# Designed miniproteins, single chains, continued (3), part 14

Each design is a single chain, and the fold is of that chain. pLDDT is the mean over its residues in the fold that is shown.

## One batch from the design tools (miniprotein)

Design m8487
Fold by ESMFold2-Fast:
Structure m8487 (fold): chain A 80 residues (1-80)
Amino acid sequence: SSLRKKGLELMKEGIEAYKNGDYEEAYKKFMEAAKLFKEAGDGYAVKALMNASRAAEENGNYEESKKLQEEAEKLSNELS
């Protein structure tokens, strides 16, 4: 799927941004990846949401981080 391929590319870009301390950019890339994985029906959406949650926390957005953790847990349970 082209959506999965783009999602994986965005995950790589998000991880590189995160490693560089660019947490806002990492958050944006992980959120875009999560959207594409959800559209593709791909369980990688859970991983993308968890990575976005961590980036949000590092960027000081604790409310968004908690929301994304809850969304990832809910999605993980739906895929089990």
Scores: mean pLDDT 89

Design m8488
Fold by ESMFold2-Fast:
Structure m8488 (fold): chain A 73 residues (1-73)
Amino acid sequence: MSEEELLAQLEALKKRISTISFEEGLSRGQELIAEFQALKDEAERLFPDNETLQAAIAELEKVVRGSGYLPDL
């Protein structure tokens, strides 16, 4: 997976979390966290020193932690 593909997937997940209904977020919280963790692990494995990906991951992590309806990371 390329840097551009990872950035696109992180941005898509951020938009999903931001636009998903509260009830759907509660029912799908584990799935959303698993998707985030998989993207984070892939980015760290392929591009460990990539500042752009690190910034995107940190921003998405803040969105997840601030949601109040998703499980802790």
Scores: mean pLDDT 77

Design m8489
Fold by ESMFold2-Fast:
Structure m8489 (fold): chain A 89 residues (1-89)
Amino acid sequence: SKVEEAYKKAAEYLVKAKEYLAKAKEAKKAGDPRYKEYAEKAIEYAEEAIKLAEEVLKLGKTEAAKKLAEKIIEEAKKIIEEAKRLLEE
């Protein structure tokens, strides 16, 4: 279904956002200026995850689908906040 496809893509983008956030944190700790590029990528993937999860909320016919989408949005927003803090410091 379109809902299942959107959820799978949202979850995949969330995983990528987490990976880039981890790379950004490690790079910043090591004094590597590439932490900025990794933090920006974490934000981009997290924003795409939110867009797809919002599509799941619009198309979703079950409370289970709604809860899964809401969890992705919450986790993605936290990634964006952490990545922005890395860029501000």
Scores: mean pLDDT 88

Design m8490
Fold by ESMFold2-Fast:
Structure m8490 (fold): chain A 83 residues (1-83)
Amino acid sequence: RAAVEAAVRRLVGTLGEAAAASKSSEDQAILNEGARRVYAAARAGPEAAIAAAEETARQAKKTPLAPEVEAAAAEAIAELRAV
């Protein structure tokens, strides 16, 4: 449980920082929506959180921050699968 919350918090934090650093309102919307999706899905369980993280990584491919988001999502997914 604590490990799930920690993984989700780290991913949401990374997405929030990326959104704050972005100059594009479209990129900010994608990253902030990704953070909301992951946070909401975490309440439904690890499988839902994994699916939300994977979707967030896919949506982030539309932004120049795709590598950073993909790395953060992969780390979170690995931690969620270990729970």
Scores: mean pLDDT 79

Design m8491
Fold by ESMFold2-Fast:
Structure m8491 (fold): chain A 84 residues (1-84)
Amino acid sequence: SAEALSRILQAAVDAMREAAKAGLTPEEIASRVREAALQTARDLGVDAEIEVKAEGNRVRMRIRVGDQELELEFDLDAIRAELA
């Protein structure tokens, strides 16, 4: 559902900000984001396909819940700038 997709996305973004604030590497940030998204999907009881990958200074995320799909790319330098 759109609500489940939104909640998973929110958890992923929150995890990304926390990991970036903690000074983690892009690979470590991607790992924390993946973990948070998967845990939120489990907590909501939804079957979600979640792919998170670090590519240079960027994190790419794809989330699918049912027939709804979202793909986003985050620039970690931009995220870190927002936290300063």
Scores: mean pLDDT 85

Design m8492
Fold by ESMFold2-Fast:
Structure m8492 (fold): chain A 68 residues (1-68)
Amino acid sequence: GEAEERLEVQKEATKEQAVGYLRSLGLEAKALDAEVGETEGVALVEAEGKKYRVTIDKVTGEITVEEV
């Protein structure tokens, strides 16, 4: 339905933003998964053999990166 379509669009946007951010830091990055909440999106990204959790605040645009 429309809600599922919106979630898929938000997941893809979250993956793109997370990968783009890590690439801006000089890392070869690949998105593995994404979860979207009401106020934030979280992407699981693999870069240089390591996994990172990238959290994007949907209100402020702040990006935080944590190695998993």
Scores: mean pLDDT 79

Design m8493
Fold by ESMFold2-Fast:
Structure m8493 (fold): chain A 59 residues (1-59)
Amino acid sequence: ASKEQIEKARELVKKKLEENNLVLTDEDLEEIAKETGLSVEEVRLIAGEVLAEKLQEEA
């Protein structure tokens, strides 16, 4: 995936996490994948990284 696709996915994940108290559903991951052109598996990995970063930053 391109750096631009990854960055867009990270921003969309951050937005969804902030709206949903750090919870993401499979439907949220599928929506982000469609919007960014990434696979659901790639978005799931990015979501895990972003969530880990947020938990470390807020702890």
Scores: mean pLDDT 77

Design m8494
Fold by ESMFold2-Fast:
Structure m8494 (fold): chain A 71 residues (1-71)
Amino acid sequence: VDVEAAIAKLEAVINDPNASAQEKANAYTILGYLLLQQGRYDEAIAYFEKALSLDPDNTAAKEGLEKARAA
C-alpha cells in the first residue's frame, strides 16, 4: 500500500555495502516491477538493467525489462 516506504526499504538494501550482489539484484528487480506498476517505465528499465548487470541469468529481470520496453 505504501509505495514510498517500500522504495525506501529497497534502496536501503541497494546502498548497504554488506549486501550481496544477489540481494542487490533482487532488490533492483522488485523496485523495477514496483515502478512498472506506477507507470514509471524509464526508471523501471534502468533498475532491471542494473539487476541484469549483477545477475545476467535473472529471468524475472529479463521479463520485466521486456514489459517495460513494450509499454
Scores: mean pLDDT 80

Design m8495
Fold by ESMFold2-Fast:
Structure m8495 (fold): chain A 64 residues (1-64)
Amino acid sequence: LEVGDIVEALVNVPALTPEELELRVGDRVLVEEIVDENFVRARNLVTGETGIVPKSALRRVERA
């Protein structure tokens, strides 16, 4: 994953803290920042919310 990537949520992710981003399967997400090896800061393009999510919950959208 890289900053500026638009990716898709693979799993439902609850926001358990104010810093976390809630995801639902199929949500389109813009990667805004690489936080560390496991997490990114992202914007959910469906809800407009921003927060931290695990990289393992995200997949790059493949273009034909």
Scores: mean pLDDT 78

Design m8496
Fold by ESMFold2-Fast:
Structure m8496 (fold): chain A 95 residues (1-95)
Amino acid sequence: MEEIVEEAKKFAEEGLSRVDEAYARADQAIADPETRVEGANQALVEMARVAGELRKKADEYAKKSPEAAEILRQAADEVGKRINEASLRKAKADG
Protein backbone atom coordinates (compact mmCIF):
# COMPACT_ATOMS: atom_id res chain seq x y z
CA MET A 1 0.00 0.00 0.00
CA GLU A 2 1.82 3.08 -1.34
CA GLU A 3 0.18 5.61 1.01
CA ILE A 4 1.24 3.69 4.15
CA VAL A 5 4.80 3.37 2.80
CA GLU A 6 4.98 7.16 2.23
CA GLU A 7 3.58 7.81 5.74
CA ALA A 8 6.23 5.43 7.15
CA LYS A 9 9.01 7.23 5.23
CA LYS A 10 7.84 10.61 6.53
CA PHE A 11 7.58 9.32 10.12
CA ALA A 12 11.09 7.79 9.85
CA GLU A 13 12.54 11.02 8.37
CA GLU A 14 11.01 13.14 11.17
CA GLY A 15 12.28 10.71 13.82
CA LEU A 16 15.80 10.50 12.36
CA SER A 17 15.99 14.31 12.09
CA ARG A 18 15.12 14.56 15.80
CA VAL A 19 17.74 11.90 16.58
CA ASP A 20 20.44 13.71 14.55
CA GLU A 21 19.90 16.80 16.74
CA ALA A 22 19.92 14.72 19.96
CA TYR A 23 23.05 12.82 18.84
CA ALA A 24 24.90 16.11 18.19
CA ARG A 25 23.88 17.33 21.65
CA ALA A 26 25.08 14.05 23.20
CA ASP A 27 28.49 14.39 21.48
CA GLN A 28 28.86 17.98 22.78
CA ALA A 29 27.78 16.97 26.31
CA ILE A 30 30.14 13.94 26.38
CA ALA A 31 33.12 16.18 25.45
CA ASP A 32 32.64 18.27 28.63
CA PRO A 33 32.88 16.51 32.04
CA GLU A 34 30.48 19.09 33.58
CA THR A 35 27.67 18.38 31.07
CA ARG A 36 28.43 14.67 30.40
CA VAL A 37 26.05 13.15 32.98
CA GLU A 38 23.00 15.41 32.67
CA GLY A 39 23.25 16.58 29.06
CA ALA A 40 24.27 13.24 27.56
CA ASN A 41 21.62 11.32 29.55
CA GLN A 42 18.88 13.74 28.42
CA ALA A 43 19.89 13.28 24.76
CA LEU A 44 20.12 9.47 25.12
CA VAL A 45 16.62 9.36 26.68
CA GLU A 46 15.24 11.42 23.76
CA MET A 47 16.85 9.07 21.21
CA ALA A 48 15.47 6.01 23.07
CA ARG A 49 11.98 7.57 23.03
CA VAL A 50 12.18 8.09 19.24
CA ALA A 51 13.35 4.47 18.74
CA GLY A 52 10.36 3.27 20.79
CA GLU A 53 7.94 5.41 18.73
CA LEU A 54 9.41 4.02 15.48
CA ARG A 55 9.08 0.39 16.69
CA LYS A 56 5.50 0.95 17.88
CA LYS A 57 4.57 2.44 14.48
CA ALA A 58 6.28 -0.50 12.71
CA ASP A 59 4.15 -2.95 14.73
CA GLU A 60 0.98 -1.00 13.81
CA TYR A 61 1.86 -1.14 10.09
CA ALA A 62 3.20 -4.73 10.04
CA LYS A 63 -0.21 -6.32 9.29
CA LYS A 64 -1.14 -3.77 6.58
CA SER A 65 2.27 -3.21 4.96
CA PRO A 66 5.38 -5.29 5.70
CA GLU A 67 7.34 -2.76 3.55
CA ALA A 68 6.25 0.21 5.70
CA ALA A 69 7.02 -1.76 8.88
CA GLU A 70 10.52 -2.62 7.55
CA ILE A 71 11.28 1.06 6.81
CA LEU A 72 10.35 1.97 10.41
CA ARG A 73 12.32 -0.98 11.89
CA GLN A 74 15.42 0.01 9.89
CA ALA A 75 15.09 3.59 11.20
CA ALA A 76 14.70 2.27 14.78
CA ASP A 77 17.80 0.06 14.31
CA GLU A 78 19.78 3.10 13.09
CA VAL A 79 18.66 5.06 16.18
CA GLY A 80 19.75 2.10 18.35
CA LYS A 81 23.23 2.17 16.78
CA ARG A 82 23.55 5.91 17.52
CA ILE A 83 22.45 5.33 21.13
CA ASN A 84 25.05 2.56 21.51
CA GLU A 85 27.80 4.73 19.96
CA ALA A 86 26.99 7.71 22.22
CA SER A 87 26.77 5.42 25.29
CA LEU A 88 30.17 3.86 24.50
CA ARG A 89 31.75 7.31 24.00
CA LYS A 90 30.32 8.41 27.35
CA ALA A 91 31.67 5.28 29.08
CA LYS A 92 35.14 5.75 27.54
CA ALA A 93 35.19 9.42 28.60
CA ASP A 94 34.31 8.38 32.19
CA GLY A 95 37.18 5.81 32.16
Scores: mean pLDDT 82

Design m8497
Fold by ESMFold2-Fast:
Structure m8497 (fold): chain A 55 residues (1-55)
Amino acid sequence: SIEKEFLEELLKDPYYTEEQAKKLVEAYLKVGKDALKEILERNKELKKKVEEKKK
C-alpha cells in the first residue's frame, strides 16, 4: 500500500523515530502525498547539512 511504502521511506531516514514516522503517515493521508513529500524533502536536506557539519 501507499501507506506502507511511505512508512518504509521515512524509516530509512535516521532522523525520524518510528513514532514520528507514524504521525507523518497520518498527515500524509490527510494532506496528500505531494504536499508531505515537499516538506520531508526540504527537512531531509537541512538534516543532511547538519550531519555533514558533524563529520
Scores: mean pLDDT 69

Design m8498
Fold by ESMFold2-Fast:
Structure m8498 (fold): chain A 93 residues (1-93)
Amino acid sequence: MEEARRLAEEALRLGREAKRKGLEAVKKAKGEYLPQAIAAALLGIGAEFSARKALKLVEEGGDPEVARRLAEEGLRDGREALRLAEEVLEKVK
């Protein structure tokens, strides 16, 4: 449980950051960069959702393997979303 909780907390923090950067990218992007910005925002939203689900499972004493998998998915999606969003933000500065 403790490892799953720590991973989920990291995933939530990263997911929130990725969502914030993705939404900022959507606000600033125009033309050719807009589809990538939208993809980053949606992926960041998904990462935060997966992380919140993982934390809820940990809090309720659910399956630790399911919680770990959701946290790992959130971390992976959050990292990808952040990378995509930062690339767009660098192009539109």
Scores: mean pLDDT 82

Design m8499
Fold by ESMFold2-Fast:
Structure m8499 (fold): chain A 108 residues (1-108)
Amino acid sequence: SEAEKKLIEGRTALSNGDYEKAKELFEEAVKLDPNNADAWLGLGNAYLHLGKYEEAVKYYEKAIEIDPENVRALYNLSLAYEKLGDTEKAEEYRKKAEEIFRKRGLPP
């Protein structure tokens, strides 16, 4: 789909450190498919790398509304809260991510 194409292009831009381009591509992806948790995760990641932590939190929360066991979104939401100085929420989401890792037999 066009949404999947934008998601892949956004991930490539993110890997290349082109965070503004990644942001634009993920914004297009979420407009095309607002129920794709990976697209919201990607948008959060772009904003996190741009130092826009409040926006990153917002988009990670969208990802976990769609997929509550999205470990990457939970872990990165924890990191975004840590950057905002919200240590209590950072610890809460870190523990949720670690619990899912344990349940799936993955290392922390």
Scores: mean pLDDT 88

Design m8500
Fold by ESMFold2-Fast:
Structure m8500 (fold): chain A 74 residues (1-74)
Amino acid sequence: SKVEEFRARAEKRIDEIVEEGKKQGLSKDELISRLNLAIRDLYEEMKAAGIPEEERIELVKWAARYGLDKVDEL
């Protein structure tokens, strides 16, 4: 489904942001800032793709938790 495609895309994008940021020595605050921008972009991309609002909100909540958990593990 389109939602599963966006979930896979979100996971990959978050992983790339955290891994690259770790290599660059970014602070946790800088990583969180970049993740927030990526999650905002994800929501707008899903909206443009016609994903229902309930599914967009669920995926954004998951992505935010996933990203914050990744940053907390650093």
Scores: mean pLDDT 88

Design m8501
Fold by ESMFold2-Fast:
Structure m8501 (fold): chain A 69 residues (1-69)
Amino acid sequence: SRAELEKEIVRRAQEHNLPISAVHAVMEIVTKRLSDEEIEKRFKELQHLGKATPEEIEIMREMIEELLG
């Protein structure tokens, strides 16, 4: 269910100490099933605004890949 998916995203983000901005981005990407182009645009915006580090973005990429299969 969507609620179980959202709980899983929050749990994984907490395990990696991701900031709330990263949690919100992963939530949007996974629940809306954004395209690879849209995902990369979101990641670039997060980096440009200083809301995620390159290392945090790599963690987010791996998490999205695992969650979407």
Scores: mean pLDDT 84

Design m8502
Fold by ESMFold2-Fast:
Formats: C-alpha cells, structure tokens, sequence
Structure m8502 (fold): chain A 90 residues (1-90)
C-alpha cells in the first residue's frame, strides 16, 4: 500500500538518526511523481512537516519537494527538485 508506505516514511522523518531522516525525505520526494494524486498529496504533507525540522539536510530536501509541487510537475521542475536534493548530499 503506497499510502501505508508514505505514513511509514513520515514517521521516519522524526527519527533521531540523520541518515534515516534523509532517506525518508528522499523516498517521499520520489512519491511526488506517483500517478495517484492521493499518494502525491500525502507525500507533500509529510515533506511539509520536515520544514519544521532544524536538520538542514531534511529541510533542503523538503524545500526541493515543495518547489516541484508548486511547479507543473514538468521535467524542468523535476530536475530542479533533484538538483536541490543532490546539493544537500554534497
């Protein structure tokens, strides 16, 4: 269940382990490409919660995901979001 997976990833965003939080944020960002709008909306809400985090890496990934949502979901928007996520990893 994609919605169940999104819920699981949302809980992982609260992890004390930065690696777990970063991986959860990346996987949630991938769900923004999902064909089901309900799944995309759930992933967006989970990423919005990451904006409350003081974890710079999780925050940057969340911003990337949000930028993609504000856009049309075009290839250009997708590339911009992925570049933001890559900048966090470097």
Amino acid sequence: SELEEVRRLAEQLKSEDPEVRIEAARRLAEYLDHPDEAVRVAAARALAEALKSEDKETLLIAIGGIIKLIGEGSEAALEAAKEAIRAVKE
Scores: mean pLDDT 67

Design m8503
Fold by ESMFold2-Fast:
Structure m8503 (fold): chain A 80 residues (1-80)
Amino acid sequence: LSPLEVRILELLFEEPMSASEIAEKLGLSRPAATYRLRQLESRGLIVSIKNPKGTRWYSLSLEGLRALQAARKAEAAAKA
């Protein structure tokens, strides 16, 4: 995982978010955030659902949680 991908997974660990919210929190354009989210979804690390109002929400998958936990353990080990 790239550092940016880890940050996206950390945000989704807190709560489900739209591409606009991820873009705002990470200082990305909406298209850049959408591109990254689609890449993570294609890897099975996140899932998405479109609400009746047409907004797509993203949430962390079990595989994404495992990947995030592994990345955090590696970062903690590197800092120790």
Scores: mean pLDDT 81

Design m8504
Fold by ESMFold2-Fast:
Structure m8504 (fold): chain A 80 residues (1-80)
Amino acid sequence: MKKEAEKLKEEAEKLPKGSLERAELLKKAGEAYYKAGEYKEAVELYSEALNDLAPHSTDPEALELEVEAAMNLIKAIIEL
């Protein structure tokens, strides 16, 4: 799980900041870190995903990812 999270984070870092694809990979990496018990890392990744989604506020796909990332961020913060 943690090794998979690290790989997803590396793939996200190869993509342009502010892209929808980067945000999706950062959200997946955060989910993998959360499952591994790495709540601080998950919080940081969800926060980065939300920052990347901000330019896409009118895109329905981006809105769905934003809601999911925000809910997961809150859940991870509660675990800290």
Scores: mean pLDDT 81

Design m8505
Fold by ESMFold2-Fast:
Structure m8505 (fold): chain A 74 residues (1-74)
Amino acid sequence: MDDLGQFLQHAADLFQQVVDEVVAKQGPAAREQTTQQLLKLTQQAIDQLDAGVPVDDVKAQFTQQMQQLLAQLT
């Protein structure tokens, strides 16, 4: 699997978890806003991979950003 493929599998699992937790806390109306924020973070991570940042570093940064977003929204 390439670096992008590894990252996208990791991102998909976290994406689902964060959206579900925010929706459970704030209700269905929060889904769209949360999804947009996660897509922005995902694009930033893809840009880092394209710039040659190691996939493990990108995954670690993405996980940290997702946890920060979750803490802000819940």
Scores: mean pLDDT 80

Design m8506
Fold by ESMFold2-Fast:
Structure m8506 (fold): chain A 74 residues (1-74)
Amino acid sequence: LSDEQIEALFEALDKDGDGKITAAEYRDLGAVFRSLGLDPSDDQLDRLWLTADSDWSGTVDRAAFVAAVRRLLG
């Protein structure tokens, strides 16, 4: 995935533009990935969330999301 594709994924989930996604918004991530022609496994999605939400806040900012996607999906 390119940086632009990862940013587009974040923007698609961050509906209110506050720079954060919630756990509820993250539940739609599989559908968002499929809309881009990707089919991540449940394990990959779980590992991405756990990597990004390392402080148990229930929210993930753009920088954490980008870093997690780069690490897990390349």
Scores: mean pLDDT 72

Design m8507
Fold by ESMFold2-Fast:
Structure m8507 (fold): chain A 66 residues (1-66)
Amino acid sequence: MTEEQRRLLEEAERDLEKAKEYAKNGDIDSATEYATRAIRLYQEAGVPVDEAAKAATKAIGEGLKA
């Protein structure tokens, strides 16, 4: 993959981790904001929207279960 795609994936993963942390704290608004940013970054990196959405849903779900 390109260096640009790698950068976008790394940013998406960081935003996804923030979404998970906010979900753990019960801050659903912030969790949703960071999850949405992660999905956009994944899409820019060429990840299909369904896979990006699954990753975001999993992260928020894990946060809520914590």
Scores: mean pLDDT 82

Design m8508
Fold by ESMFold2-Fast:
Structure m8508 (fold): chain A 58 residues (1-58)
Amino acid sequence: MSKLEKLYELAKEYILSHNGKASDEELKEFARKLAEQLGVSEDTALTAVYLALHEVLK
């Protein structure tokens, strides 16, 4: 599994655990932690988090 694939899976799991109701601030904080854990940029992590949010809310 690539780092990007793992990033997306973790983002989706986080959003589902919050029933898609996580605040923008909570999503940004999660993205920062995820970026540090996986060694990717905050922008990359934040993009994955927002993409996962849009997918869950469909």
Scores: mean pLDDT 78

Design m8509
Fold by ESMFold2-Fast:
Structure m8509 (fold): chain A 76 residues (1-76)
Amino acid sequence: EEEENKKAYEEFVELAKKYDTPAFKRRLEWIKEMEKKYGKEEAYKRVKEHMDVVRFIADKLIAIGEEVEAELAARR
């Protein structure tokens, strides 16, 4: 379980680096705050719970973003 939670955290950090957005930066700060207050185990657990949902949403957002970009390019 602890290893699974850590993997979820590492996956989230990789996503944040890949997309380099203010939203991901704010989420990383939130995770650091949780770690500070409740410890690494609790922070990792929260990230894992959130990551399952985020992964699902991120995949959909990437697909939508690609479609939007293609549509905008076609309309220029």
Scores: mean pLDDT 70

Design m8511
Fold by ESMFold2-Fast:
Structure m8511 (fold): chain A 85 residues (1-85)
Amino acid sequence: SADEKLKKLTGEMQKWVKEYLEKVKGDKEKEEKFLKELEEFDKKVQEYGDKFVAAKSEEEKEEVIKELEKEFEKFKKKVEEIIKE
């Protein structure tokens, strides 16, 4: 179900954030950049959460999840760039 897919994606996002935050731990500048990107991503997660609740069908919910996955990939690329600095 779409609800189960969203729960799995949310779990993946939480695990990824925890692991990657550890990689910048002790570098104040990288930590601040990471947290700023995380704040913007959290806003996107809230926006897509609202859209998911408003969706009228499982097909619409699946589409919302696909868009959230794309936003997560964009967020991951930004964080990877911060780590490379």
Scores: mean pLDDT 86

Design m8512
Fold by ESMFold2-Fast:
Structure m8512 (fold): chain A 89 residues (1-89)
Amino acid sequence: MAEVPFKTTVTLVIDGKEVEVEYEANSREEAREQLVALMRQAGVTPAGIAELRAWLEASADDEITGEMVESMMRVIARAARARAARAAA
């Protein structure tokens, strides 16, 4: 397989610390779809996925920003916690 032609590095701020995350995909479209797939696997509602997908498309051809990734990770974490709480009850 050829090398990944698309590569984006984003910086997240967690508890006042900067963390660099390297996000790689074979194309810009695949990069977007990988993030959407993670949200879907975490059990985020279709409506929530659609809103984030629309936001990604509104960002046009620009590289994925740390703010975008942070927002998506927050949604994923919230969905995961809700599922765990329901399973524990």
Scores: mean pLDDT 54

Design m8513
Fold by ESMFold2-Fast:
Structure m8513 (fold): chain A 94 residues (1-94)
Amino acid sequence: IILKQQGRLDEAIAAYKKAIELNPNFAEAHYNLGNVYKARAVETSNLEDLDLAIEEYKKAIELKPNFAEAHYNLGQALGLKGRLDEAIEEYEKA
């Protein structure tokens, strides 16, 4: 889900961080946090948020290695960073 307002993205980040504090092994929470970071990166052209998205997708995959959506979105984030070979590898795993 793409949030259009910066304040809404920041609230979503805080909420998913709280979910992870309560359930650190919840792969879906890491995946959703990655999605919010990616959305904020795209809306603000902030490459640091792409790095945060990549880390969160990697955590989701570490917890659930066959998480196809996390592999797909990790591929997208890697592609946006220009890491094309790694992006292709992740798309193949999706």
Scores: mean pLDDT 82

Design m8514
Fold by ESMFold2-Fast:
Structure m8514 (fold): chain A 59 residues (1-59)
Amino acid sequence: SEKDKRNLKIAVEIIERLKREGKPITFENAKELAIKEYGLSDEEAEEVARLALEIHAQM
């Protein structure tokens, strides 16, 4: 779906940004960034943060 594609893109962008900032790729850091920089709700940010951890684990 379009929502899934957007969430995937945001998750990848969050991973790259955390790496550039030298921050650990954790659920808390990904969720905080999703809310602060992308304006996502708590529920949406949790979905994106979970997806980011799944992607990072496969890298």
Scores: mean pLDDT 85

Design m8515
Fold by ESMFold2-Fast:
Structure m8515 (fold): chain A 82 residues (1-82)
Amino acid sequence: SEELKKEIEEIEEEIKKLEEKIKELEEEIKKIKKEIEENKDDEEKVKELKEKLLEKEIELGVLLIELGVLKVVLKKLKEKLK
C-alpha cells in the first residue's frame, strides 16, 4: 500500500537524522576525551570535562535506544509490505 510505503519512508528519514545526530555526538565525546588527556594535570578542568563527558554519554545512550526502537519498527513495517 502507498500509505505503508510513506510510513516506511518517514521512519527511514527519522533513522537517518538520528544516525547523523549520533555521529556528531560521538565526535564531540571523542574531542572531550582528547581534551581530558591533554589537561590531565589540571584537576578542576578534568572534573568539568568529565561532567560534560558523562552528560554527552547519557545523551548518546538515549539516542542509541531510540535508534534501536526505530530500526525494529522499520523491520516490522517492511515485513508487512511483503
Scores: mean pLDDT 88

Design m8516
Fold by ESMFold2-Fast:
Structure m8516 (fold): chain A 85 residues (1-85)
Amino acid sequence: SSQERVQQESQDILTSLGLASAKTAAKVLGLDEAELKARVLRDPLGTMRELADRLEASGTLEAETAGGMVRISRAVYELSKKNLS
């Protein structure tokens, strides 16, 4: 089903970024990790766009948080572009 596929796709994306990245992303949005995962499962593209917007607005793209934050923002940005429609 689409829910099962979305869950698998979301998990794959999170895996490529790492679980530490998931925690970092959750903190950026002011969510806990479980809530972030729930949002990614419900609306992966929208959640990624929100992450990218927040990271750009906060200037974390160029910060010492480069390890987790930059990887998340860059991957999120690219995914947003690929899923334009």
Scores: mean pLDDT 58

Design m8517
Fold by ESMFold2-Fast:
Structure m8517 (fold): chain A 63 residues (1-63)
Amino acid sequence: DDIVRLGEALFAQGDYERAAALYEEALRQDPENARAWENLGRALEKLGRYEEAERYFEKAREL
């Protein structure tokens, strides 16, 4: 998905906050997108939000 790819590019640049926002937008369009849940978790880990990251990783594993 193009939104997820844009988020991944921002993540690679270290823009974790904007990357997370794009992954959230991707999940509003497709809540079953396991890749977006996984990537959102990784962005939240970089932002120090470890408990939220773990919940999103678990969500990705369920899909």
Scores: mean pLDDT 85

Design m8518
Fold by ESMFold2-Fast:
Structure m8518 (fold): chain A 55 residues (1-55)
Amino acid sequence: ALSEHQRLILDTLVQELREGKISLEEAVAAIERNPELSPEAKALAIARLRETAAA
């Protein structure tokens, strides 16, 4: 599970992805380069972004 802080970061990227302001590749890269996210949190966030792009 993501913390509330990590979820806020993810929710922002999800919203930008839905608005067409960012691509899935760019959103994934933003998660991967974030030094404050653990590897587990990054995996969960990337899965969520992929689910959002598929919907």
Scores: mean pLDDT 77

Design m8519
Fold by ESMFold2-Fast:
Structure m8519 (fold): chain A 82 residues (1-82)
Amino acid sequence: MEEQRKKNEEKLELEFEIGVLYVKAAVDLVITRKELASGPSPELEEKLREVEEKIQKINEAHRYVKEGDFEKAKKLIEELKK
């Protein structure tokens, strides 16, 4: 059952990449929220929105991995890396 092993390996690789992206975005979210708590700024409000949208896309990529749609997951991951 070579196909199942390859599918499991690809799934783990995608989950790892998603995890790394999520950790980076979560750190940015915490920092941006802390900065906003110290003083509201239009630039910080825009950054918060950007980070929240990025997290939403990361969650969407993770959903595609769970559904077995690795091509859509890869496309979103590559978009998030840019």
Scores: mean pLDDT 82

Design m8520
Fold by ESMFold2-Fast:
Structure m8520 (fold): chain A 73 residues (1-73)
Amino acid sequence: HMSREELEAEVAEALVAMLIATYYYSKKNITKEDIEEIRKKALEFADSLPNEKARQRAKEVADELIKEIEEKL
């Protein structure tokens, strides 16, 4: 049903979301510096992924979640 590339992209989305959530919930107080560190780690993770579709979708999810965190700060 699903292509391997699509499956890898969906897994990458879940993994980057988990990465961001893990950092967010591990901080006693979230600062702008913490948000920048989360962004850096999320982008480094995305760039490490083996296919372009997975990299693009991981970056899109990261941008969306980080923007939401910034708006709630």
Scores: mean pLDDT 82

Design m8521
Fold by ESMFold2-Fast:
Structure m8521 (fold): chain A 84 residues (1-84)
Amino acid sequence: ELEKKEKEIWEKANKISKEIIKKAEEEAAKSKDKKEQQKLVQRAVAEALRVIGDALDYILLLRGKTKLTPGIEESIKALEERLK
């Protein structure tokens, strides 16, 4: 049961991360400023990494490898909002 939950979390986080990057690449393509293009992609990569980090925190909590802290609770809420 936990293994299925972990796979679902990773699959959803990966889909969200790819969508974030794809949308940023599409926005960057509309800009003629190379520096703005780079900033948009860098921000998207940072946001995608945050989603992956939130998924890792959730999985570690499910495995009992970490304690529920305000930071981890925030990570889980952020991930759950993105999954809706």
Scores: mean pLDDT 77

Design m8522
Fold by ESMFold2-Fast:
Structure m8522 (fold): chain A 92 residues (1-92)
Amino acid sequence: AELTITVTIESLGGTLTKTFTIKVGETKTLTVTHPYTNDTITITAKADSADTVTITIESEKYETKLTITVKVGETGEVVNVGELSITVKVSA
């Protein structure tokens, strides 16, 4: 099965949306530099099963690493990192 990961990064300076696909059992990493905050955010998606994806969000500027679990077909909880609000949606 192939899953679509949609990452929305919101700030006072605007919104960035990134989309990529991942296969069940695969791990993919997305790196994005936010133009407003100049923070480099690394998002790692691991498709643990057809029903669940583990998302790791890392910020270089704030030296934080957060891990959330998102069910396929759902939007994960909002992750706040400094001035950024990060939301991850997983769809099949």
Scores: mean pLDDT 80

